# Ledger of designs, part 101: designed miniproteins, single chains, continued (4)

Each design is a single chain, and the fold is of that chain. pLDDT is the mean over its residues in the fold that is shown.

## One batch from the design tools (miniprotein)

Design m15499
Fold by ESMFold2-Fast:
Order: C-alpha cells, then structure tokens, then sequence
Structure m15499 (fold): chain A 96 residues (1-96)
C-alpha cells in the first residue's frame, strides 16, 4: 500500500517540522502533479494540527480547508485544491 507508506513519511515530517512545513510539502507535491503525496502530506498536517494545537478554532479551520482540498483533488480540480492548501498553510503559520 503505497499511500500508507507515503502517509507515514508525511506524519513524521509533521512531527519533526510542524504543520506549516508539512502543508508546504503537500503544495510542492501537488505543483509537481503528485496527487497521492499531496493528499497524504495534507491529511497528516491536518491530523497533527488537531492533535497538538492549543488554538482549537484554527486547527479545526485547517482541517476543514484540507478536507475541501482533498475533495477538490477527488473531483480533479487541482487549482481549487491549491487555493485551499495555501490558505491552510497561512493559518498553520499563525499557530507557530
């Protein structure tokens, strides 16, 4: 299961470098056309934010934006997904 392996790498990045760095990596993969890695890194970033953030409202907003980005990717709308991930990254930077 390639997605499970990629998700482990993404979660380890979130643990070591934080939410904003992991979302930046998701955006980078998406710009390269690697949808599977983008989804894994975005999902891991959102989960890490929910588990570790003291700002519950911002963590929930990041999670919502990531969910919208993943839905956009499932619908084939890469540009909409990029907009949601960029906004999630901006919010994640405010958690730092």
Amino acid sequence: DEFAKISTDAWNLALSKGVSATLEKAIEYLRQGDVDKAKAYASSAAQFALLTSTDRNKALEISTLVSKAIQALQDGDVEEALRYLEKAKELAKELE
Scores: mean pLDDT 84

Design m15500
Fold by ESMFold2-Fast:
Structure m15500 (fold): chain A 83 residues (1-83)
Amino acid sequence: SLVLEINRAVTELVTKRLRELGVPEEKIEPAIELIRAALYALENNDFETAERIIRELAEELGLPVSTVREIVEEALEVAKQVR
């Protein structure tokens, strides 16, 4: 399934980036779910919802909003490459 392949690629990228930033393992899986929700919002041109999720995740992880936005943008690019 293309959707499963996209989800796997996104999960691998996000896991790698969050580990490199020192995010605890227990926070990685919930963060992946939020990033997938942000990607879904972006694909539906719901930029307000995507920005809200990005800010909420940044606060939860103690990361800059710009850093979380960059990870989401990288995940979106990976999702486009699988298509």
Scores: mean pLDDT 85

Design m15501
Fold by ESMFold2-Fast:
Structure m15501 (fold): chain A 69 residues (1-69)
Amino acid sequence: SEEDRAYLERLLEESVQRLLDLWERDPEGLRTLEAPRPEFDTPFDVDRALAWARAWREARRRLERLVLG
């Protein structure tokens, strides 16, 4: 639904911003997420997540300018 899409887009935006903020404030703490965890089949890759988050943010800014500019 429209509401579900808006909710997920907001959650994704918040998650991307939170990840980038955590990396700047506490990079060592963020690196602890790479430790093996029972809820995941494979360890979390912080470098890959950061690369994805930055790429997503740039793509989002470009789309915003194309739609609103």
Scores: mean pLDDT 78

Design m15502
Fold by ESMFold2-Fast:
Structure m15502 (fold): chain A 81 residues (1-81)
Amino acid sequence: MEAAAERARRAAREAREARREYEEAVRRGSSATTIAGAGVRAIGGGVEATLAAREAREAGDDEAARIAGEGAREAGGKGPA
């Protein structure tokens, strides 16, 4: 099993990358399909980062929770209900 900190860092990185790709697709005037696909990836990344932050917090790893939480925020995800 991955260490909580490693999982949090990976989730944060993926969330940031997905958000950047979405913003680039919009900026470049890419096709609606490309923009939609990038948007779905950004939402998914935010959800994964939010889950990683919750799990790290439950494990008492505040630093990992902070890293994942920042990634989720940057992806524009507020987390599911």
Scores: mean pLDDT 74

Design m15503
Fold by ESMFold2-Fast:
Structure m15503 (fold): chain A 87 residues (1-87)
Amino acid sequence: SEINEIAIETLEEILKLLEENKASQKLIDGVRSALEYVKNNPDLSAGELLALLDLVLESIKKEASQELYEKIKEIVERAKKEILELA
């Protein structure tokens, strides 16, 4: 679905930023697992995708720097808006 593709692209962008900023392997692995889950479940609802993005953002808030968190938060909020507009 289009909302599934937005979630995939968003999680891939987050992964790239975490790798570029040398985030912990635990955090990178967690986001990669979320990405694989979305790829393996193409029929996830808008609500399920939004909940997954919120869980990813919470993990980043706990483990990453404030600057990296704020940048990723902007990406997640944009994706959430796009998913809601299409749902």
Scores: mean pLDDT 89

Design m15504
Fold by ESMFold2-Fast:
Structure m15504 (fold): chain A 65 residues (1-65)
Amino acid sequence: AAEEARRAALEAAAEGHAGGAAGSWGAYQFLTMGDREAARRGGEEGLRAEPSSPGARRGYEFAKA
């Protein structure tokens, strides 16, 4: 889970999907450090940057779940 979130964030960033990267980084921080605020903020920033992006949406939902 945490490793998948980190890889998803790096892949999204490499592809230029800022929203997906932000959401996935937030999820990684929550899963590894228990930082719920980081997960929430990452997901919200991701959706703000790319509200219609499936990658941004998926990242946010993963971080929020």
Scores: mean pLDDT 67

Design m15505
Fold by ESMFold2-Fast:
Structure m15505 (fold): chain A 68 residues (1-68)
Amino acid sequence: PTGDEIARAYGVQLARRGAEAATTEEARRLALDTAKAVESAPNAQAAGDAMRAGSADPAGREALDAGV
């Protein structure tokens, strides 16, 4: 796999795990939206940008941190 494929796969798994660990519907929704954005990212840089955007909201950040 390319670095871009690895970055997307890692980001998607992290965001999905965050959604599973989320204690609120809003945090779960933000984590799932982040997973979709990362999955559709064309490269590692875009995948990273999607993860950063998903963590800009405190609820999204909390959910993504729980996925780690």
Scores: mean pLDDT 77

Design m15506
Fold by ESMFold2-Fast:
Structure m15506 (fold): chain A 91 residues (1-91)
Amino acid sequence: EVETHATISAAARAVRRILTEAGASPEEVAARVNELAHAAGKALADGDYERAKEIAREGVRRAAEEAFGPEAAEEALRELERETEAAVAAA
């Protein structure tokens, strides 16, 4: 719940940041973020919190890998984990 919502929110911000840095248009960025939010939201509606987190992490990994390669994907996932942990600790 708190962790899952924090993960999805952090992932959406990460995808937006990564694609913007890679030079994607605002429309392309919005489309990718909306795709992630829709897929994760569907998993949440089904009560599958683990699947929702997997979708969020995969969205970040894919965006970073496509834009900047595998090393960037690993760093993006580490940042996602830090943001999620901080949000959960603050709750």
Scores: mean pLDDT 82

Design m15507
Fold by ESMFold2-Fast:
Structure m15507 (fold): chain A 71 residues (1-71)
Amino acid sequence: MSPEKRQATLKAVYAEGQAFIAKYPENKELVEQGMNQRLSLVREGLDDPANYEKYVKEAEEVLQEMIAKTQ
């Protein structure tokens, strides 16, 4: 699968997963799974050096959200 198609698929899956988790915010396991899906999207983006700056910015956003969830 091409990196672009894989990235688009991960974003689509992420969006659907976040919408589902938003309906069940009290389920800590689902919330953690949502954060893990977002981390996977970031990790995939970092494998593409041509778009590295774009994905680094997205990584910062995800990591700050994870820190906010922990602290």
Scores: mean pLDDT 65

Design m15508
Fold by ESMFold2-Fast:
Structure m15508 (fold): chain A 99 residues (1-99)
Amino acid sequence: MKEEAKKYAEEAIKLFREALDRLVQLGLATPGVVAALENAIKYAEKAKETLDKDYFVQAASAAEHALREVEREHPEAQEVIDLLKKAYELFKKAIELVE
């Protein structure tokens, strides 16, 4: 259970980093979007390190905020939106495993 939650956190972190890299590549890395993604990565890394449910919840919240920010500012960035949706879903699954 904890090993699977850690695996989901690791995969979600990779998706956040891919999303950020893709936004930079597309020239869409605005300060607001970058800050939202950096917060998501920060909480995700804390969740992975501690396996503390509270950090998984914070990571999921930050991921949702980043997703909404990208959808609002860059709805054309569908590839990035898909990556962020997958990351959010993984954190939702991880939260259930660390209960």
Scores: mean pLDDT 82

Design m15509
Fold by ESMFold2-Fast:
Structure m15509 (fold): chain A 58 residues (1-58)
Amino acid sequence: QLSMEEVLAKLDKLYERYLNGEDLNEILQEIESLKSEITDPEILKFIEDFINYLKEES
């Protein structure tokens, strides 16, 4: 299982890719792939909150 620190680092890189003009749907698919590796409910909630943030921003 990925740690919170590893998840945060991966989400930060995905957010930078989004800001640099990558398609939101590709970013969301990468986040869903990341989410499938996580079993911790707190980390999953953090990822879901981030997904909702991206969807509201776009």
Scores: mean pLDDT 79

Design m15510
Fold by ESMFold2-Fast:
Structure m15510 (fold): chain A 71 residues (1-71)
Amino acid sequence: ARPQALGDQAAAALKQESERAGMDEKDIEEVANLGRKAGEANATAPPGEITDEAARYFNKAGKIILDKMEG
């Protein structure tokens, strides 16, 4: 898959999760952008694997979602 397609897929998934969490539009956009970067960074990974760079972006997005759900 092209990096852009994987980025768009990851961005859409994280946007949906942040919308379900009731986050503000700005926070939804930040999380979606991190998902896009994660998907793009993971485009070179073998099937079933995740790159360290992609993992860092996903972890950052997850922390934002958790912090907003607790606050």
Scores: mean pLDDT 78

Design m15511
Fold by ESMFold2-Fast:
Structure m15511 (fold): chain A 105 residues (1-105)
Amino acid sequence: SLEEFVEEVKKELDRMLEAIKAGNFDEALKIADSLVEKLRERIAQLTPEEAERLYKKVSELIDEALKRFEEEFPNDPEAVEKARFLASYIKAELARALDEHRARQ
């Protein structure tokens, strides 16, 4: 279900941020790449309307997770910058997947 998939996305975002907290940026990148692949595969299987809803919901989850991370680490600019970079990367790749899906419909 979409609800189960959204819960999986939340868990993967949390795991990615935990890797950044641990100073393991290589692991965080691998988690982000895996999440992007899962999101692309899911979008390809949805209707355009469902894909748009998933895009909006995941973008919101990313923004919420990043805000919580920034509030937790106000004095760690390097960790915050890495979190912002990966958040931006995932959102950009998700937007591309949505655009590609719409172009094929």
Scores: mean pLDDT 86

Design m15512
Fold by ESMFold2-Fast:
Structure m15512 (fold): chain A 95 residues (1-95)
Amino acid sequence: MEREERARKAGEEIAKKVKELVDKYSDRPVNELYEEALKIIEEIVRKHGFTVEEVRLLGDYAVELLKDDGLAASIVRGATKEVIERLEKERAQAA
């Protein structure tokens, strides 16, 4: 499935960018890292027009790639959940 492959590639990009963010700014508060990661994830999701199901897939895949980095995995898990909630709210308002 081409859409599933695109979601997985986005998950790889997110995992890489969030890990680089955490590694480079390890001295910063977790909330600042979370806000930057949330911005990165939301930008990628909206740029590609991913559905809630695709965001869940890319988030799960990114977390699996980050399983040895508990902080980065936790940030991605939280941020993808927030993006899903935003998309679901927008969908409900359009109905």
Scores: mean pLDDT 82

Design m15513
Fold by ESMFold2-Fast:
Structure m15513 (fold): chain A 79 residues (1-79)
Amino acid sequence: MDKEKLEKALDLLVKPTADEKTLEEAKKILGEENFERLLEKGEKLVPEGMKKLAKTEEEKLKERIIALRLAIQDELAKL
C-alpha cells in the first residue's frame, strides 16, 4: 500500500467537516479494493461502545469515518 495515499486519505478523514463526499474522495485516493479492505478492518477496530451509539444516518457515517481512520492509522504504524 502506498504511504502517500494513506496519509492523503487520513488528512481528509481527520477534518471536522468530513462527510459522505470525504469518504468518496478517500475511496478514489485509496482505490475501491483497498478502501473496502480498510473499512472492513476498521469495523473490527472500532470500540464496541461506539458501535452502540450509531443510530442516525449521520452517526453511522461518523462511525464509518472513524473505522477507516483507525484502519489507515494501523496500516501506517506497520510501515
Scores: mean pLDDT 76

Design m15514
Fold by ESMFold2-Fast:
Structure m15514 (fold): chain A 107 residues (1-107)
Amino acid sequence: SAQSEALMRELGEALAEAAREEPPEEVEAAARIFGAMVARLASPEAAAEIEELLRRAVEAARAGDREGAAELLRRAGELAAEALRDASPEAIQAALTAAAVEQEAAR
């Protein structure tokens, strides 16, 4: 839906902003939650492409390349908007909540 696509682009922009402002550890945690949500809802092929962008973004953030990380996270959000267009906003919210709970348990 248009709402799901807009939500994914907004999340990608929020991650990009976090990459500019937040410590690399927080960027990694947020990217991990986003990737886990995508893995639950997207095709395996789309999930793998998005996971690769998220991995590169985390590497860039750890290297101190905040703008490179931000660009990769924005691109991940755009690909997720396309991959999750048929998912409902409610399904996306449920998957994000589940991913966040799993991330906290893994600490």
Scores: mean pLDDT 86

Design m15515
Fold by ESMFold2-Fast:
Structure m15515 (fold): chain A 80 residues (1-80)
Amino acid sequence: SEEEERQRRLDQQIQFLRELAKSLDLFKEQGVDVDEVKEQIAKVLGISVEDINEAVEAVKNGDEEKIRRLAEKLSRALDR
């Protein structure tokens, strides 16, 4: 169903944001300029750097509602 497809897509975006948060932490520990990485990711995904920062913070804090909201925003941007 369309509802099941939407939920699957949302779950995939949530997983992506969790992996993104982990990768950015690893890059920072290795001395990579994570601000430049965030800018490039934001441009490719069609979202803002502020959205990425909020997503990373929400993942670290376990804010499930905020993670879902940002995942929905990402899903809409990617569907364009």
Scores: mean pLDDT 81

Design m15516
Fold by ESMFold2-Fast:
Order: C-alpha cells, then structure tokens, then sequence
Structure m15516 (fold): chain A 70 residues (1-70)
C-alpha cells in the first residue's frame, strides 16, 4: 500500500534530524510529506518555496525527497 501523508511526514522529520541534525516543526514535516505525495502522483511542487519554508537549500530538499521516495 502507498504510504499515508502522516507516515511520510513522520519519516521526513526523522530523516531531517538524522541527516542535518535539525528538528523541523510538525507543520514543516507535513509540507515535506505532501511534496513527496505530490511527486508520487506526478505533480511537481514549488521546490524553491518549500526549501525556503524548511530553511534548507533546493539541493538538500531534493536529496530528502529522493530518500523519502525510495
């Protein structure tokens, strides 16, 4: 079964902690999870706006999204 938004958000938050040593808010984790779901459904999120909201570079965001979609 496809992962839920809640599962993607939780995994995204944990990945951010492990990879960058930073904790993101529940709202930021949900935005990251939603972006992963959008990509799975063939939609392209605004990577620049999302990266700014998460306080990371676009390249770091793409690395996290690639890991979430494995």
Amino acid sequence: AAPSLAELAERGGKLFRERYGKTISEEQAKLLGQAAMDLQNGNTPDFAALAEKLGISVSQLLEVLAELLK
Scores: mean pLDDT 79

Design m15517
Fold by ESMFold2-Fast:
Structure m15517 (fold): chain A 99 residues (1-99)
Amino acid sequence: DLAARYAGLERAAGLHTDLATENDTLAKELSDKYDATTKEYNSTKATNPEDTDTQAKLKAEADYLKRLANMYDSGAEGNRLLADDNRAEADRVRAELDA
């Protein structure tokens, strides 16, 4: 049933669009935390240059947050591509239904 296939593809495209938006939101939150942690790291270097343990910990946390943000950014892009593929296939099925 082409109508059922069309509905399924539209639903899948919507779900991938929603997941891309969720991943974008998480990436932004992690990027904001990265910025805050980097600011704290730079402040600690300026005010307590001898506190190398705290500096190392903050740098490691910032590096981790940046990697995690990049992972979610990549996940968002992947889900946008899947949504676009599902919409393109839905358009093809709709054209066949309308013929």
Scores: mean pLDDT 91

Design m15518
Fold by ESMFold2-Fast:
Structure m15518 (fold): chain A 99 residues (1-99)
Amino acid sequence: VVLDLIKAAEDINNKEAIRNAAEKLYQLGIVTEEQYNEIMKLIEEGKYDEAIKKLAELVSRYLREKFGPELFRKYREMLKAGMPPEEVAKKIDEELEKA
């Protein structure tokens, strides 16, 4: 999910990465059917930047509510240690799949 969002941010026209992130979040129960349909509509309308922002907002909200500020601190320390953002994103995605 977070890795898909990074890929989508690097290539704003990457519809597949945005769709994959939305589908995974819906399957995990992190987003509602209504939120999923809103994101799919944005993709259909070519509003990929808005779709990416909406997905990032929903993921950030879920991570804060589910894991609290400690998880955010942990990932910040990983980034400070020189871990690539893509690798940190994969670790976040692993935690989302476990939840």
Scores: mean pLDDT 71

Design m15519
Fold by ESMFold2-Fast:
Structure m15519 (fold): chain A 107 residues (1-107)
Amino acid sequence: SAVEELRAELARLRAEYAAAPSAERAIEIGLLAYQLGDYDEAIAHFREAAEIGDAAETATALALVGYVYAQQGDNEKAAEAYREAAEASPDPAVAERLLALAEEAAA
């Protein structure tokens, strides 16, 4: 089934990440965990990606944390994550859009 295929892929990516950590792999694990409804694992791996990635990867990972919290209705944590993503972003236009998402989540 599609769910069994996603779980098998997630297990393989976790093993690969354990052997050779990267922000890209952590983001991919987080996205698969999110698709499976494992929001805590998704947030944990996006946070790990933010710790090990470059500035653009950190901003992307923190924006994904904000998205997951917003989908759960945790608007305060969503706003905080979007502000963190804006601060990490090397692109001023991206930072401005992330700050707008933070204000929208806080409203």
Scores: mean pLDDT 89

Design m15520
Fold by ESMFold2-Fast:
Structure m15520 (fold): chain A 62 residues (1-62)
Amino acid sequence: SADELIAEAEKISPELARALRNALARGLLTNAQAREIIAVAKKDPERAIRLLEERSVRALTA
């Protein structure tokens, strides 16, 4: 499922896909959060990247 999410992100933005792969590999993000980020990315890839960064920071500081 994670590989499918990353493949979908790559179709939208290679930068988003790279960040998403890293966050999922490090356990900073759930599959549900990843799906939400991809849904945002379909309308606004820049906003999706910011959302991913925000959630990653929250996971690291919790």
Scores: mean pLDDT 83

Design m15521
Fold by ESMFold2-Fast:
Formats: sequence, structure tokens, C-alpha cells
Structure m15521 (fold): chain A 84 residues (1-84)
Amino acid sequence: MAPAAQPSDSPERILELVEEAARRLTELARELGAPQEVIDEIEAAPARLRELLEAGELTPEDLVRANHRALGSIEQAEALLAAR
């Protein structure tokens, strides 16, 4: 399982965890037969979040929230696979 980001983590560490979660979610989305457009959005999300952080449009706290949302999506995807 991808580890959960903490508000006390460095921005670089939080981005690392976001990338790890996105990789796992992409894998699960493919297994679930998600449309390619959805898979592309998941794969693009870490780079977009990095750009927004570097531009000052997001805070590290926003990245922690994004990571937690991704972890929730991973849990939902794994539950859907287990139900099949």
C-alpha cells in the first residue's frame, strides 16, 4: 500500500508519495477497465500538482489532501476488484 503523506513531511516527500499513489491508482484503474481518458488524467496528475506547487498555486497542505484523496480512491478500487 502507498504510504499516507503527513503535513510535517517535506514538499519533495509529499510529491514522491503523490507519484507513488498515482502509479498504484493507474494500475488499479486499468484492471477495472476504466476509460483511457480517466487513466491519462490519473497519470498526468502528479506532474500537474508539481507545476501548481512550483507556481505557488498550491500549498504542501493541498498536496497532502490530494494524496489522501488518491489513497481513498485506491481503497475503493481495491474493494471493487475484490467484489468481482
Scores: mean pLDDT 80

Design m15522
Fold by ESMFold2-Fast:
Structure m15522 (fold): chain A 94 residues (1-94)
Amino acid sequence: SALEAIDELIAAVENDAPLEEIERLAGRAFRLASTVLPEEELDALQRRILAALLAYRRALEQGDSAAKAEHAATLLGLFRELRARVAAALEAQA
């Protein structure tokens, strides 16, 4: 389900999973969320998430632990927002 995919993605960031795994899980979460959320809403949120992922990648490449932690917190906030929007949409469709 979309919620399970987002929960796996959140857990991957919380457990400091490799970036490649986080990006793979994000792609799956977006694909499943696209079956639930309006395109305009998902596109706006996905754009913000992709910008945060790019910042996180740069922090990793530079070995900047403080920036890595800051961008991980931003990603977790955005993924929780995605989860809340998907949960609300699924409840409205029930």
Scores: mean pLDDT 87

Design m15523
Fold by ESMFold2-Fast:
Structure m15523 (fold): chain A 71 residues (1-71)
Amino acid sequence: VEEGLAHLQAGNAARKAGKPDEAATHYERAGVAFEQAGKPDLAKGAYILAADAYRQAGNPEKAEEMLEKAK
């Protein structure tokens, strides 16, 4: 849980700094960490944030992949 939260915070900081590609990577890692911690609701939220950040970074294919994981 702590690892997932740390990546969420890092993703939020990267997004605020105008780095959507870095934010997307952190949100994706948060999703994976939450899945491994048995927190599917938190993982879903992180993957949705990752999808939005990937879309902002100009990577719609990766954004779609993240949305699929968020189901």
Scores: mean pLDDT 82

Design m15524
Fold by ESMFold2-Fast:
Structure m15524 (fold): chain A 77 residues (1-77)
Amino acid sequence: SSSASPEKLQQARELSAEGEELFKAGRYDEAVEKYKEATELAPEDVPAAYGGLINALVKLGREEEAAKVKEELEALK
């Protein structure tokens, strides 16, 4: 069950979608910011944002941060 409020869940999904658009445009730094905010608002409800965040961090060479996010995602299972 989602622990996020309906308002936070909607905002997190919108941020995740913005992150995806930025990622597709090659704007990886901006995509990281949007995905990160989405995962902070609704950690259990935006698995796509975690995937996008990991991929964007890898594209930027921020491998240690990507590994940390992957560990956080595994801990939520």
Scores: mean pLDDT 83

Design m15525
Fold by ESMFold2-Fast:
Structure m15525 (fold): chain A 81 residues (1-81)
Amino acid sequence: MEKATELVKKADELEKQADIAEKNGDYERALSLYEQARNLYAQAAKEAIDIGADPETVRALVARIQRLNEKIEELKKKLEE
């Protein structure tokens, strides 16, 4: 449980930094930080599943990962145009 909680906390901090970078127009930095946050949430979701965490907790992590995947796609489009 502690490992998954620590991963989520680190991912939350990275997501906050990514939000700041995006607001400042630094889309390349924002993309990198969102990808790092998404990877940590994915690791947390795996840990949660392995320890038999509540299905609602796993669903919340999966929803957050999906949101970040959409954000990453949007930023990639902005960097290509």
Scores: mean pLDDT 83

Design m15526
Fold by ESMFold2-Fast:
Structure m15526 (fold): chain A 61 residues (1-61)
Amino acid sequence: MTPEEVYKEAVEKIDKAVEEGKISERQGAIYTTALGLLAVAVELGGITVEEFKKHADEIIK
């Protein structure tokens, strides 16, 4: 699993939740920004892809 795949799946879930009215557009923007920062942390070697996926799953639970 790549960081790009984790990011894409998480953003798709956020977009769907906003579309369905489960979260606000503002909350969706905050979550997407947090996911972007986590993806950068993986690229810099600060966290693993597995840790990124765990955090992504917690954000969109």
Scores: mean pLDDT 82

Design m15527
Fold by ESMFold2-Fast:
Structure m15527 (fold): chain A 71 residues (1-71)
Amino acid sequence: SLAETAVRIAELLEERGALSARELAEALGVSQSNVRTVLRWLESQGFVERLPDGRYRLAPGARLRYLPSKP
């Protein structure tokens, strides 16, 4: 599910810092399109931020415990 993918993305970003959509897709074993869809939703919720180099990281103060309810 998109919600499960969102949790796994958030966990990887918390563990590793900044990752690209490709790196997230490879680590999670899902398509880059699926990862990009979830990242756009998380960014719209203010949970992740896109860096100038195209990588994503958790927004300041974001925590897995406070993940948005649904994609």
Scores: mean pLDDT 78

Design m15528
Fold by ESMFold2-Fast:
Parts: C-alpha cells; structure tokens; sequence
Structure m15528 (fold): chain A 83 residues (1-83)
C-alpha cells in the first residue's frame, strides 16, 4: 500500500542516519529494512515485528539501549502507517 511504501521510506532514511552516526553497520541496517519490509507484506502484528527485530539486533551484538531506541522508532512509524 501507499502507507506501507511511505513507512518503508521513512525507516530507510532513519536507518541510513543511524549508519552515518556509527550506531549501526550498513549490513545490519539493510537486514533490518528487509525484516520490516517482510513484516509489512505479511501484515505481522507490531508485537511480532518488535520481537523479530530485537532478536535479530541482539544476534548482531547491538547494545540493549540502541536496540530499544531503534525498535521503538520503527514501531512508531509502522503504527502511524496503520492508523
């Protein structure tokens, strides 16, 4: 949908900014974007998407504070797209 495309564009911009700031690797950012794209396509619940994103970021060694901030930001964007 147009709302999903807009949400993905916002998330991509956010991830690019975090890579530029050194908070996230480019590879991890690309994989996060693909997980979100898949989650939107499959219409996953916000809770399921959150759990998958946190588990993935944890597996990549991303610190808890960074994981929490990123997941919260992504959830907010996805929630707005579904409102």
Amino acid sequence: SAADEAALARIEALLQEWVEQGKLSEETAQQVLELVRLGLRLRLSLETLRAQLDAFLRSQGVPEAVREELVRAIEAIVAEARA
Scores: mean pLDDT 85

Design m15529
Fold by ESMFold2-Fast:
Structure m15529 (fold): chain A 82 residues (1-82)
Amino acid sequence: MEEFESPEELAKHAIEKYGLPIAFELIDENGVVLGTSGFAESYEEAVEQLKKLFELAKEPGIYTVRVIKDGKVVGEFKFKKK
């Protein structure tokens, strides 16, 4: 599973792999859903939504970012908070 430290890099990879529109869900190490984004229709919107989600990650560690398309989870990435 791919691991990212920046919202810009994660947004780029997610859009390249799954396309637009795209939404994200942030999950902690215990499997708790911390938040879900709205659908982004551009790279800039995807970065903005991920920045808002990553503010919900208060503790350092590895978080799961789920990619949502057409109401389905289509993939997962890891986000590392330092």
Scores: mean pLDDT 83

Design m15530
Fold by ESMFold2-Fast:
Structure m15530 (fold): chain A 57 residues (1-57)
Amino acid sequence: ASDLELQLQLKKELENLTPDQRKAFQELLKKEQEANGSELAPETELTLLQQLKQELN
């Protein structure tokens, strides 16, 4: 999929999260960005979100 398609899918998934879940995801992204020393690719962000979402279901 294109980066745009991945970003749109990520946005749609984020809309399904509660404010608390979204905050948890933001903290996870920040930690991963720090570990990688750069901004995460949309594919990586989507993968992390899917993992978080599975834990919350």
Scores: mean pLDDT 75

Design m15531
Fold by ESMFold2-Fast:
Parts: C-alpha cells; structure tokens; sequence
Structure m15531 (fold): chain A 58 residues (1-58)
C-alpha cells in the first residue's frame, strides 16, 4: 500500500506500508506514533527519531 510522506522540511516522498504500524520511505523505516485523522498518521524514524506526516494513498 502506497503512502505519501511529508517531512518537516516540506519535502514529499512516496513510500510503502510494510505492515499496519510500519512504513518504508527512501530506504528508511518509520513507525506510526499517532493517528491524526482517517488515513493520516504522525510517523517517526526508528533510527533517527525524525518525525513526518504519512498519508495513505488508496
């Protein structure tokens, strides 16, 4: 399932859901931290702690 990830810098990249709580974008793994609205999540890098917004593309 494709996701659109918007970083705090304003940069946007496409990634993919690995499972219900985890996604990959640009070779990096992010975990869902909080649901903001339907299909929109606050995510955090498992390695760097960087936060971003992920939107699920249907």
Amino acid sequence: MKVRVTYLSGEVKEGEMLDETTLEVDGKTYKIVKKLSEGVYLVQSTETGEVAIAEVLK
Scores: mean pLDDT 82

Design m15532
Fold by ESMFold2-Fast:
Structure m15532 (fold): chain A 80 residues (1-80)
Amino acid sequence: SLADRVYAELQRIDPERWAALHLELFPPREEDPEVAAARAAIREYLAQHPEDIAAVVRRLAELARAGVPRPVLALRDILA
């Protein structure tokens, strides 16, 4: 599945933070509609472009390490 591929790539890129970064794209519940829409758009992009999973996941990790608030929204803007 897409979630399994993202999990495997996150373990390679950021083994200390993989769980938090995985939840950025695959949360158990979505509370903010804008954030929910951004996550859905990114997941749809990755489903259509599985070759980009490593690059997109690395960028998500970089945004999170830089302390960007709501890194999923910034990632959506980069992919648009």
Scores: mean pLDDT 81

Design m15533
Fold by ESMFold2-Fast:
Structure m15533 (fold): chain A 97 residues (1-97)
Amino acid sequence: DIKEELKKIAKILGVEPTEKAIEDYERLAKQVGKELALRIFVEILLLGKKTLEELLEDAKKEGKERLAELVEKALAGTITEEEAEELIRLLNEELVK
């Protein structure tokens, strides 16, 4: 299940996920599926962010309106699979800058 995969990935990347972070990604997996939720988790950690909330605050401060909107939807559990794929694309664009 996603909880075990999240813990394994976090351990490999040297990050201890909070209970809230695990719950946020479990909720996300119910909306968009396990694969997309895990990809978002990895991309966020590779950007040096610990949580979706941290990413949201940074996106708002940097004026990245669409990224902020998608992260907010992910946190609210209202994100679609198409929007999750868009979020991953935007996170990859940030990673290669």
Scores: mean pLDDT 81

